Designed miniproteins, single chains, continued (5). Designs and how they scored, part 25

Each design is a single chain, and the fold is of that chain. pLDDT is the mean over its residues in the fold that is shown.

## One batch from the design tools (miniprotein)

Design m16841
Fold by ESMFold2-Fast:
Structure m16841 (fold): chain A 73 residues (1-73)
Amino acid sequence: DDDEKQKLLDEAARIVADALARGASEQDAIDLATAQLVAQGVDPARARQIAQQALTSVRVSEDLRRIADSLKL
């Protein structure tokens, strides 16, 4: 359901953000998050969809932080 999906998205977003911070590509970050979710018992197809959505969420959050910082002058 939506609550369980949000928890998985938050976990995947953390994995994606950490991978990107270490210099991984977006595709490598998705692959890493997918593998970690599958290791926790998530279906591979669902894990990949969640990882892709998490990457989008991480990018939006980074853009919002940058915009917020610029507005603080």
Scores: mean pLDDT 79

Design m16842
Fold by ESMFold2-Fast:
Structure m16842 (fold): chain A 83 residues (1-83)
Amino acid sequence: SVAERTVREALERARELSDIIVNSPSESDRERAVEEMRQLIEALLQQADWLESKGHLEEAELLRRAAEEMRRMLEQALAEREA
């Protein structure tokens, strides 16, 4: 489904962004990666709300779970950077 494809692409991008947040020597690259991750999480949640409003409950749940996983990834990456 489109939702499954969206989730796979989002999680793959989230892994790339997490690596940038933890390991990039550039502060500006790290800041952009954090912002992109936040925007991607928000986009998934907005799409999930829209899908749920249309009765696509399973697809909405997939996107919400992906957004929650990405939020955990962001929190972990930020913690590793500050340690």
Scores: mean pLDDT 89

Design m16843
Fold by ESMFold2-Fast:
Structure m16843 (fold): chain A 95 residues (1-95)
Amino acid sequence: SMEERKRALLERVRDATAAVVLYGSLLELGRRLGAPTGEALRRLEEARRELEAAVAEAERVLPPELHPELEAAIAAGEAEGRERLAALLEEARLL
């Protein structure tokens, strides 16, 4: 159904956005702390490619009336990425 396609695309956008925020932040933190950054860079590049692909597919498939839902998925992904980063830093005792 259209609703199932919409949900799947918005979930892809949200997840990819969260990964971009998380790995982008870890890359910056690693550079600041002099820690190895190769894994964070690789995952960031993968996440950026997936986000680009997911957004392009969403823009092709979803009608313009649903573009606010796409923007909301991006915003939710950014928030989720920050929450995942905070949890990881607490676990690592860096907060």
Scores: mean pLDDT 87

Design m16844
Fold by ESMFold2-Fast:
Structure m16844 (fold): chain A 100 residues (1-100)
Amino acid sequence: SEIEEAVEFLKKEFNLSEEQEEEIRELLELMREDPSSLEVTPENTILLALAILGLVRDPSLFGPIVQLLREHPELLPPLAAALLAAPPEERAAVLRSFIA
């Protein structure tokens, strides 16, 4: 599963709690099933950034992702859709196109 690959990447790079793993998995499922329902809140911004980072698989982009979600929350649904439509090796480039 692409979602399980994203979660395993995040577990390797970050010391995630079991609760954080499950919340990230739920966000990734929502990104896949209904990206238009995604909303950035102060409470979920870090978990959303981690979910996106799991899809992109470039830890250096974590800060830029957090800033994008804080400054341009309206870009989250189209970003999620674009990332999931792209093969994993192209996702860092897709994300950078939203940051610029």
Scores: mean pLDDT 84

Design m16845
Fold by ESMFold2-Fast:
Structure m16845 (fold): chain A 72 residues (1-72)
Amino acid sequence: SQEVADKVREALKKVGVYDAVIETGKDSVVVTFPHELRPDDPAVNAVMDVAKEFNATVEVDFEKKTVTITLN
């Protein structure tokens, strides 16, 4: 949903990430990062915190540099 995407963008700005691509699907939000993701990445943690607010599931793909939020 757009509300989730808007909160993700705000959360990422607070950790200094302005250039992530945020794509909305029917029941999903996919965040693609311009940098290689690392364990305990502040940007990944910011997205996970937003997903938790919406009771959503999260999948992190370090190779594709994506975080997928699935709404239920």
Scores: mean pLDDT 83

Design m16846
Fold by ESMFold2-Fast:
Structure m16846 (fold): chain A 60 residues (1-60)
Amino acid sequence: SGPEVKELQERLIKEGFWDPELFPTKVDGVFDEAVKKAVLLKQKAYGLKEDGIPDAETLA
């Protein structure tokens, strides 16, 4: 819901964790299920806690 979520969405797209086949690419600043799934994919790929919450460690 705002600039921080837009930055998160852009980062997930650039890092390849956004799934364009299931969800249209959308940088709208809304933290929805698509964004949460992308966060979970990143957390799994980096061996982080898989809670879907984009904390500072997940965003590094």
Scores: mean pLDDT 70

Design m16847
Fold by ESMFold2-Fast:
Structure m16847 (fold): chain A 62 residues (1-62)
Amino acid sequence: SDLDFLQSVPGVGRALAERLLAEFGDLEGIYNASPATLSRRVPGFGLDLLVAIGKALNEYFS
């Protein structure tokens, strides 16, 4: 599931995974969001987490 995939990313717990899906709908929605939009909609995001999520989603959708 989308939730299980997000939780497989280092540093992403259940609460953050649920929040990302609530804000963006699905993995494609998260993947298509700009870093600025991600930071605005999900405050407390570190640059390391943004990079890790972006890398994981790029590999998933490649």
Scores: mean pLDDT 78

Design m16848
Fold by ESMFold2-Fast:
Structure m16848 (fold): chain A 64 residues (1-64)
Amino acid sequence: MKVNISVSKDADNVEFSVDVTYESGEKRSFTVTIPNEWIKSDEELEELKKEIERVIRLHVKERS
């Protein structure tokens, strides 16, 4: 499984663009949008990115 997360910031929101390629070759893309006011630091942004990846990887284990 491959997980690629791209982060974009605008005036109102932080967007995490998530691309997942499963072992089956199935591809899924989705976006997680969080208001800028919920992200208090760049460290918090990186922690959210890591947590998103962790949740995706956990979900794949449940499908095994």
Scores: mean pLDDT 75

Design m16849
Fold by ESMFold2-Fast:
Parts: C-alpha cells; structure tokens; sequence
Structure m16849 (fold): chain A 72 residues (1-72)
C-alpha cells in the first residue's frame, strides 16, 4: 500500500510535468486514498489538497494542507 501510493504520487508528478493535469489529479486522488489506507493521513491530505488546488479549489486545498501540516 505505502510503496504503491508513493509510485502513484510520482506518476502524478510526471503527468503534471508533461502537462496532463487531468491524469495528474486522478493519480493524486488515488495515491491519497492508498496513503490513508496505509495509515499516512498527512500524505493523504497533502495529495488531496494538491488535487483540489489543480482543480481550482484554493480554499479547500489550503484547509487540507494546514491539516496535513498539523499531523506531521
């Protein structure tokens, strides 16, 4: 689960660098769920926040990033 989440996060970053924002968002959401199942709530919230930010929801992204930092 954890290694799987890490691999999906890197895949999402690669798609984002290539300009495929839609696929990056999908991969970040999937990685977020795997991090949550692995018990890494901070990484889960961080990636969910990144997905919301890419979709234009800056307020929700900010709240998720703040909660992620609180859990570190």
Amino acid sequence: LYIEAVNLEFAGLAYLEDGDVEEAVRLFREASELYRKAGDEASSLRLLGRAYLLEGDEERARALFEESERLK
Scores: mean pLDDT 82

Design m16850
Fold by ESMFold2-Fast:
Structure m16850 (fold): chain A 94 residues (1-94)
Amino acid sequence: DVRKALNRAIAIALRAIGIEFDAELGHDRSEEALELVEELEELLEEVKEHLPEEAVKEARELLEKAREAAERGDVVEAARYIREAAMTILRGLK
């Protein structure tokens, strides 16, 4: 269901904004950032047939960068990549 996928992508983007804010205040949110990457990777696999091939490729590259940033403790950068990946999925579903 495309509408359910849209709502999930929006929710993930909003959660990423919260993680970015908390990380900028000095809170460790690395585990939550990695959890969002996993959730968005699962969503991407569910909806990839409804997306342009270029959007799937872009979202995967952004999620890989998000995972790498989170693993090195750069949670602010990870959250920004998660948000951009979610926006790429949202744009592609329309």
Scores: mean pLDDT 86

Design m16851
Fold by ESMFold2-Fast:
Structure m16851 (fold): chain A 85 residues (1-85)
Amino acid sequence: SDKVFDEFVKEVSKVYKKYLPKIVEKIANGDYKGAWKIVEEMEKELDKVLDKTLKENPDLPQEVKDQMRGIVDGTKREMRNLYLM
């Protein structure tokens, strides 16, 4: 389970690092609507990562599954909070 969790965290981190510069570039250009569309694309990709991991690893402890959901929700919240500040 630790290996699956570590790979999941790494994959979530890769998604975040891929999308964050694109979001920042849109904001820098004054394209806030375009930035928000990229946030939506990032959130969709994070949901796919979570869904795939849970489907491929059905026997994971419930605590680990809850932590994985928490990481995705936390990542989404962090990005959304950046726009509300």
Scores: mean pLDDT 85

Design m16852
Fold by ESMFold2-Fast:
Structure m16852 (fold): chain A 98 residues (1-98)
Amino acid sequence: GREEAVRHLQAAGDALQKASDLSTDEDLRLKIDMLIIGVAIALRDVQKGRATPEDVRRLAERVRSLLEEAKNRGASQEVIDALETAARHLERAAEILA
């Protein structure tokens, strides 16, 4: 239920933080940091009973887009894996909220 969605959003935030910390590309780091803010807002809204599955799904799509950009820019495998982990957790949270 909602508690499971909260855990997935928290795990997505942790994975994005790992990607940010490991990223040596300043532009990629800034984009990851913007996604961390987006996840924090979604987490707050889920806790307050206001989150939509569409908002979380859009975050997952943004992470997937950044994942492809990171691959094209030669990001480390650890950054790629962390972004993939974040996307999967956001996708799962959206499914639970639907």
Scores: mean pLDDT 90

Design m16853
Fold by ESMFold2-Fast:
Structure m16853 (fold): chain A 97 residues (1-97)
Amino acid sequence: NPEKIEEIRKLVENSLKGALAGFELARESQERLGRIRRLTEEQLERIRKSSALEQLEIFLSAEEGPFTEEEWERVEEAIRESYRRKLEELLEKLKNS
């Protein structure tokens, strides 16, 4: 089943690429407009567990304030972790189906 596993990895990787591109556009848009949003630890945890659309919703609902570089890095890592978990979930489902 290595072909099916590789197919799933590519689908998840392409989805992650789209989510990261959307995140980068949101970051640049906020910087350009002089509006920087701050995320709570709870919102970061929700991003880790959420789909791409839910991640965008959480990002847009964030409190206004200056983001540090470390806060941006935490958001990016939360997005990446969400997709790592989704890949593991899909691979486990493939083995058990």
Scores: mean pLDDT 67

Design m16854
Fold by ESMFold2-Fast:
Structure m16854 (fold): chain A 78 residues (1-78)
Amino acid sequence: SRDDLLALLEEIRERARTASREELRELAQEVADAFLKANPNMTAEQQQVLRDHLLELAEDAEAFIRALDTYIAVLRAE
């Protein structure tokens, strides 16, 4: 659900603040998996694009956290 996704993203955002590079990549995978669970109508191609994008964001901790803040804000606005 939206509330489950929001709670998970808030938890991941907190974990990202002290995460290593390897941990950030794992968190990016968890974010991808959470979005896939929330959006079951996504195609395999769309799923791979999302995962690749999140992994690219995870190369920069500040960019990754900023992206999570944006996702959280959008979910809260709905």
Scores: mean pLDDT 83

Design m16855
Fold by ESMFold2-Fast:
Structure m16855 (fold): chain A 70 residues (1-70)
Amino acid sequence: MSKEEIAIKQIQAGALILVAEVALSMGDRETAKEAAQGAIDLLNEIRKAGGEVDETLLKRAQEVLAQAEA
């Protein structure tokens, strides 16, 4: 994975986390779960490729997913 691809995926993960947090705040647990899972998948892909993962973003995505699945 190129450095540019990693940067784009980091931006996409951040955007998905915002969508997930907003959806959860609105009671849309299904959208929140899908967006949070998408963000986690992107962050895991970056990590597997040797890229740096923003731990704060990963924690935010995991918190939304846990709340959406409760």
Scores: mean pLDDT 83

Design m16856
Fold by ESMFold2-Fast:
Structure m16856 (fold): chain A 65 residues (1-65)
Amino acid sequence: SIELDTQEAMALIAATVYGVEAEVHVGEGELHVTLYARDEEELERAKEAKEVLEKAGIKATVVLR
């Protein structure tokens, strides 16, 4: 849907701005973003990206890999 496509675009833009790897999943009419961090600096940026996404109504999870 246009709504989900817009949310996906927002998620990818946020991940790019914060310089973190993102994986987008769509399930049950809802968008979920997984943000990947490799170290403490990336973890801080991933947490900031998560906050921005959640304020926009997008579910986000941060994973240390």
Scores: mean pLDDT 80

Design m16857
Fold by ESMFold2-Fast:
Structure m16857 (fold): chain A 76 residues (1-76)
Amino acid sequence: MLSEEEIEEVARRAKEELEKRGIEVEEEVIKKAIEMLEAGASREDVIDFIEKESGLSREQAEEALDIINRVATEAA
């Protein structure tokens, strides 16, 4: 499990990576997505959350979650 400080660092890194791809997501949304995954939320629930909170399309929300998961794995 990531610590609160590690979640903040992962969220910042994921936001930077997403911005390079033209996808805008607030750090707070990314942090909550990570917390949802740590709490055992399904992939679909997290994608739905990102889509609703960021106004992204489903495809963009899926790409965002994939990047968040990759950055989190690299930080562990």
Scores: mean pLDDT 82

Design m16858
Fold by ESMFold2-Fast:
Structure m16858 (fold): chain A 89 residues (1-89)
Amino acid sequence: SAAEEAEEAARRAREYAERGDDRGAAEAAHRAADAALRAGKTGDPAFGAGVAAVAAGVAAAGFPGGGEVAARGAEIAAEAARTGKAPRV
């Protein structure tokens, strides 16, 4: 399902971030965003997708800690896709 794809992408984003692979984390966060949009084009899943996409941009730009930001954004998108509700941010 789209929710399972978002959850897998968030898990991979975390793995990349822990290895210091900010680019890998950004790519995984973009995949989480796409999966969340397929779970819902409006509401909390779409909001979560937006958070993950912005977080991926921060990681891609090379800001310190960008991988962690991307991983957290991907996790927010995955939670919104799975539950229909984004964490309050």
Scores: mean pLDDT 80

Design m16859
Fold by ESMFold2-Fast:
Structure m16859 (fold): chain A 63 residues (1-63)
Amino acid sequence: SVAEELEALLAEMEERIAAGEPIPEEVAQRVDRLATEAYLRGDLALVERASALLREAKARGLL
């Protein structure tokens, strides 16, 4: 499902951020796309988590 795929990608992003590893552009693009689909389905908590992690990665220079 969209939620399961997005949750898996967000877990990968959290691990990469914790390790100080750069986030691949393809992963960031996929997260953004899935977050848009989650928004359309009303899963606002998952959208907020995705947005927070993307902002954190950018703030740390990992994206």
Scores: mean pLDDT 86

Design m16860
Fold by ESMFold2-Fast:
Structure m16860 (fold): chain A 64 residues (1-64)
Amino acid sequence: LSEQDKINAQIIFNSLPEDKKNQIKEIAQSDLSEELKIQQVKNIVGVILDNENDIYREIINLAK
């Protein structure tokens, strides 16, 4: 991941309301596959960018 992608992920995660942050934290700590975690985070956060999956993966890592 580029430093810019990490910064973007952090900004997006920090901008979310507390309920959504907690949902993402639960998803990140779950036994779900990476693909399912990305899908669920996308449903919570919405569409960010083309190639958004890398940013969703970083958000999951930040929420752990």
Scores: mean pLDDT 76

Design m16861
Fold by ESMFold2-Fast:
Structure m16861 (fold): chain A 81 residues (1-81)
Amino acid sequence: SMREKVLEEGLEIYREIREENPDAPEDEIEKRAMARIIEHALSQGFSPEEALELAIEVLREWAKEEKGIENPEVQVFPGVA
């Protein structure tokens, strides 16, 4: 589905941002990734609310897969109007 594709692409966006910014703290990587994932989801036709939900899901899945954290704390940003 498009949702699954955007989730997969969002994880790749997170990975790219982390690799480009190896010395940045995790919270800065999360902020940058969330903004780019929201922009990407919006470009694919998702609503601002759906884009925010997808970005949160990507950050949660990244924390689970990369760090083994079951219930990660995720920074939430307001969606674009």
Scores: mean pLDDT 75

Design m16862
Fold by ESMFold2-Fast:
Structure m16862 (fold): chain A 100 residues (1-100)
Amino acid sequence: HPNIAITLNNLANVYRSQGNYDEAIKLYEEAIKIYGKIYQENPSVENLNGLLIAVNNLANVYRSQGNYDEAIKLYEQVVGLRSAVLGDEHPDTLTTRNDL
């Protein structure tokens, strides 16, 4: 399962870089669904990080499309989850907050 989610996220990154945002969104959503299930079944920092990276990447696509409301909502979810698990001063939490 993790390898499929990683591959989908990486493929979505390629489509995003090409400006094919519709295809990138579909692939990120599929990766998020898989990572979400993995995290629910085995809650670990590693599994959470995979999920959060995919959600953050989806937010970046919405931002690139000019859909700022959806992008902000997704970035806020990433900050909230990182703060709850890793703490507010963790580098990853601070980096994600700066993306808002």
Scores: mean pLDDT 80

Design m16863
Fold by ESMFold2-Fast:
Structure m16863 (fold): chain A 85 residues (1-85)
Amino acid sequence: MALAREAVATGVAAEIQAVGALITAERAGNKEAVKRVEELLKRIKELSKELDEAIAAGDEERVRELTAELRRIIDEISEIEKEVE
C-alpha cells in the first residue's frame, strides 16, 4: 500500500533527522538539547515498531496516525536544531 511506503520513509527520515540533531547538539555542548533529542529518538523507535504492526494488520487509519506523529517529531527536532543554532 502507498501509505506504508510513505510511513516507512517518514520513519527513516525522522531517525536521520534525530541523529543529525544529536551530533549538532553534542558538538555545541548543549547537554539539554542532547537529552531532548535522545528522548525523541527513543519515541521514533517505539512509533516505528507500532507502525510495522499497523502495516502488518492492514490498519490504514493507524498507519496515517503514526505517520502524522512521526512528522510532528521531525518538526520538533527541527525546532531544537534552531534553538542550538
Scores: mean pLDDT 84

Design m16864
Fold by ESMFold2-Fast:
Structure m16864 (fold): chain A 60 residues (1-60)
Amino acid sequence: MEVEVRGLNGSVLTLDANEVRDALVVDANGKPLAFLRNVTAAEAVAFARANGGAGVVFAP
């Protein structure tokens, strides 16, 4: 299953929901809020929504 996430520039990324990666959660101004390790796209997006984040950037 694929999950859509927003990048820092408002772009939409589609990621495999079963992949785990390091993720940086950012606010609406692109400032770092939290760095998450070994998370799925769904977990990173849920954290962002709960903590006032506006975007997620995934490590390669």
Scores: mean pLDDT 67

Design m16865
Fold by ESMFold2-Fast:
Structure m16865 (fold): chain A 67 residues (1-67)
Amino acid sequence: MEEKKKKEEAKRKVEEIRRATAGAIETITTKGVKVLQVAPSRGKYLSKEAAEEERRGAEAVREAVEA
């Protein structure tokens, strides 16, 4: 596993979730698995560094989505 790739993957995942969240909320606003899918908590475990990077990305996505 590459630490650098891990961080990049976390950022990509957060960005994809952001796009999915915007689309899902705009077109389909239903509870259930859809909400879990747009959240950055799909049940994936990351290293401490990757987790921190994902947290920062999630915070940025959250502000962008709520803005």
Scores: mean pLDDT 54

Design m16866
Fold by ESMFold2-Fast:
Structure m16866 (fold): chain A 81 residues (1-81)
Amino acid sequence: SEAVRYLREAAKLAREAGADKAAEYFEQAAKALEQGDYQTALEYLGQGLKELGRADVDDDVRDRILTLANRASSELLRAQK
């Protein structure tokens, strides 16, 4: 699904930027989504965003990760309707 792709791209960018905790949560969100567990995916996505907010990451890189995470969130919410 597109949401899984966005979450994996967000995780890759977060890891490259040194935000390893955020990357781990985005990867767990992608895995939960692949298993059809939308609630667990949203919980991990939220935790990933929280860890990204704590990370010392360049603002341009943060904005790119946030864009991908927000696209994933939008796809998740659409799938629940």
Scores: mean pLDDT 85

Design m16867
Fold by ESMFold2-Fast:
Structure m16867 (fold): chain A 93 residues (1-93)
Amino acid sequence: KELEEAVERAKKLIEELGKEDKERAELAEEHLKLILELLEADEETKKKIIEEQKEFNEEVQKEIEEKEKKLGRKLSEEEQLKIYIKMFKEKKK
């Protein structure tokens, strides 16, 4: 299937990325797992996964906005990504 080929390519890219940036590779691998779970899940489980992901994205956005208010400036994409990675790892504990 085209999807299975895309997943295989994604896994190879993540492995290659892991040689240069382990944290981003780990994050990408976890997101790939989430996408695969979503594709295989029943409708009730899909709804739950989508709701949990939306809630997480809202928490990350709130943390970014609070930090921007304290600093009096916009965060860079790198700073935003670091917050996302930190919060994602904390959620997985």
Scores: mean pLDDT 75

Design m16868
Fold by ESMFold2-Fast:
Structure m16868 (fold): chain A 68 residues (1-68)
Amino acid sequence: MERIERAAELINKALTDDYVSREEYTELRRLLRDASEEEVEAIVALVPEEHREKARQLIETLRALNGR
């Protein structure tokens, strides 16, 4: 539960704030690497409704960067 809330917090920060640190991006990528599809849906549900489409795009981008 805390992992999902933390990922949602970092995503919302990235979508609303001018700055997200390298450490915060590394943490977010790690949280998303091991996340199931159900956990990703839970993360998106915690993001404000107006940001959900952007949140999905950000998650897809970060997961693609984790894939090799």
Scores: mean pLDDT 76

Design m16869
Fold by ESMFold2-Fast:
Structure m16869 (fold): chain A 80 residues (1-80)
Amino acid sequence: SSEIAALEAELEALEAEYRAAVAAGDAERALEIARRIYELSKRLYELLAEQGQITRGIGLVLRGIGLLFDAELMVRKAKE
């Protein structure tokens, strides 16, 4: 589907931005991007579940949660 393809392309672009923010030590930017990745992953899960691709959708959400927790820890470490 065109919507899934577009969201997957956006996710790939956001993941690249996330890696760049982490490499730069920019914890606040990494957190902002991780939140966007998580929201996008939830939307992709909804669409993938409708197509019976539940396992793939769950995998994307879990990756998004992992990035979000990592970014939150980076922010806490920077403030501490």
Scores: mean pLDDT 87

Design m16870
Fold by ESMFold2-Fast:
Structure m16870 (fold): chain A 87 residues (1-87)
Amino acid sequence: SDKEKLLAAARRLIAVAEEGIKAGLSPEEIAARLRAVVDEEAARYNLSREQVTLLRTFAHELVEQVEAGEFDPERARRLAEEVIEKL
């Protein structure tokens, strides 16, 4: 389903952000990687413009959490599941 595709894409964004933090990447470098992941997932799942906008917004929120030192991958996964379930 489209919800399963969006959830898979969101989970990949969270995993890439977590890996970037563990690797010691800057928030700017993490932001660039997350933008690339959104484009790759959009192509993989043939996402609509509206779905791509949702993923870009989510990626931006993940970067803001990283910049604030408040990124929690487990919390981010739960939030993504709750938001996508309500679509």
Scores: mean pLDDT 87

Design m16871
Fold by ESMFold2-Fast:
Structure m16871 (fold): chain A 88 residues (1-88)
Amino acid sequence: SLVEELRRIGREIAEEVLADPTLTPEQKRAALYAMGRVLREAIEHPERYTLEQVREALRGTAQGAADAYRAGLIEPPSDEEVREALEA
């Protein structure tokens, strides 16, 4: 199903974030939280987005959140908040 493909893309991008040695644990939490929220939106409206649009949005959102945390623009989410966002 399209939802299963979206979840697969979300997992792939989450694994890329977790494997990135240039990101701190706090940046990884911020990235995973932000991308999880975007993935939830895509899953709720799967007919509105192409799989490629979702993949690029997730990567961009994850990097943007990591950069925003480094710049002091956002607070780091808790592990529980990250888990809840990824349970989309």
Scores: mean pLDDT 82

Design m16872
Fold by ESMFold2-Fast:
Structure m16872 (fold): chain A 69 residues (1-69)
Amino acid sequence: LSLTPEQRERIKAALLERYELDDIVSLLEVGQLVKEVTGEQAAGEIVEALQTKYNSSRVTVSQVLDVLD
């Protein structure tokens, strides 16, 4: 991911503010949250990484955090 550490921390903070680790979120919801926090390019990169790794339209918040690490 072409994200700075500061961008990763902002996304992680926003996720943990809105969700619990075991919550299931759609890739659309993740994309919208990341767009709000860091911008559209970062949203595209994270959604692509999640789709490649999990091959699912839905992921846990914990799985999103794993991709950000």
Scores: mean pLDDT 82

Design m16873
Fold by ESMFold2-Fast:
Structure m16873 (fold): chain A 97 residues (1-97)
Amino acid sequence: KRKELIELVKEVLERLLNEDYEGVEKLAPKIEELLKGLSEEEQLEIFEEALLELISEKAGVKKEEVRKVFEEVIKENPTGPLKDIIEEVLKRLKEKK
């Protein structure tokens, strides 16, 4: 259940990054159904795990480092589109060299 939901959220985030909004819409009902039985806190944990895993895999860095940069980007742009936030996190992780 938890692992399946994390993989689905990762798929949605990947589609968002590729501007595949139709693909995102196709997965939304399944994600909503799986999320409806979870608390807001559990939903946030699932989303955070999926986001950190996806960025960690794409950037080739540890999830702890991704979390640090993600927190910095969110603090600077709390109302920005998720795609832009993810792209900024990836950019900063690449520039860290």
Scores: mean pLDDT 76

Design m16874
Fold by ESMFold2-Fast:
Structure m16874 (fold): chain A 120 residues (1-120)
Amino acid sequence: MLDEIIEQIKNAKTLEEIEEVIGKLNTYATKVLLEYLEEKGETNRKSAIRMTAAILRFIGNAEQLILYARQGKMTIDELKDVFIEAAKALRKGVEEKDPMKGLEEAIKILDDKIAEIEAK
């Protein structure tokens, strides 16, 4: 799944193609995290809040970077590189049986790119 998404990001040539693949990445991140929490029996309010905040932050950061690319504030290649790194962080989290850590690392990758663009 994530390997297919990474390959699709690498092969994307337009913003529209990237946006479609990032929609798949957002869906994947949400599903993997929900399945992980269900398997662990995480039902307490604090864990639910943390999960919801992380998912919304990831999606919001992804949408913000796509918007910056549309505004010419970053190139298509820069957008592809940052999403490939984020997808790799998500994949590593799944492989290490810590998908929440992978999601937090992916969020940081997107946050750092947003901060870099806004500092210009």
Scores: mean pLDDT 81

Design m16875
Fold by ESMFold2-Fast:
Structure m16875 (fold): chain A 69 residues (1-69)
Amino acid sequence: MKKLEGEELKEKVLEVAKDFYNAGIKTITVDDILKALESRGYEVTREQVKEAVEAVKDELDKLGIKVID
């Protein structure tokens, strides 16, 4: 399992969000992102995912996807 940090974590959070948006899902939870990253073989904590979501909030807003706690 690969540990995700910094810019790579932010990039993977955006990738997951885009995948949900392309599937017609416009509102997702922090836990939805966490589970998706874990299923892809990444080691992350819920807190790290939450911090990454806050860091990329402007990009998520532009994409039209809402992330809730």
Scores: mean pLDDT 83

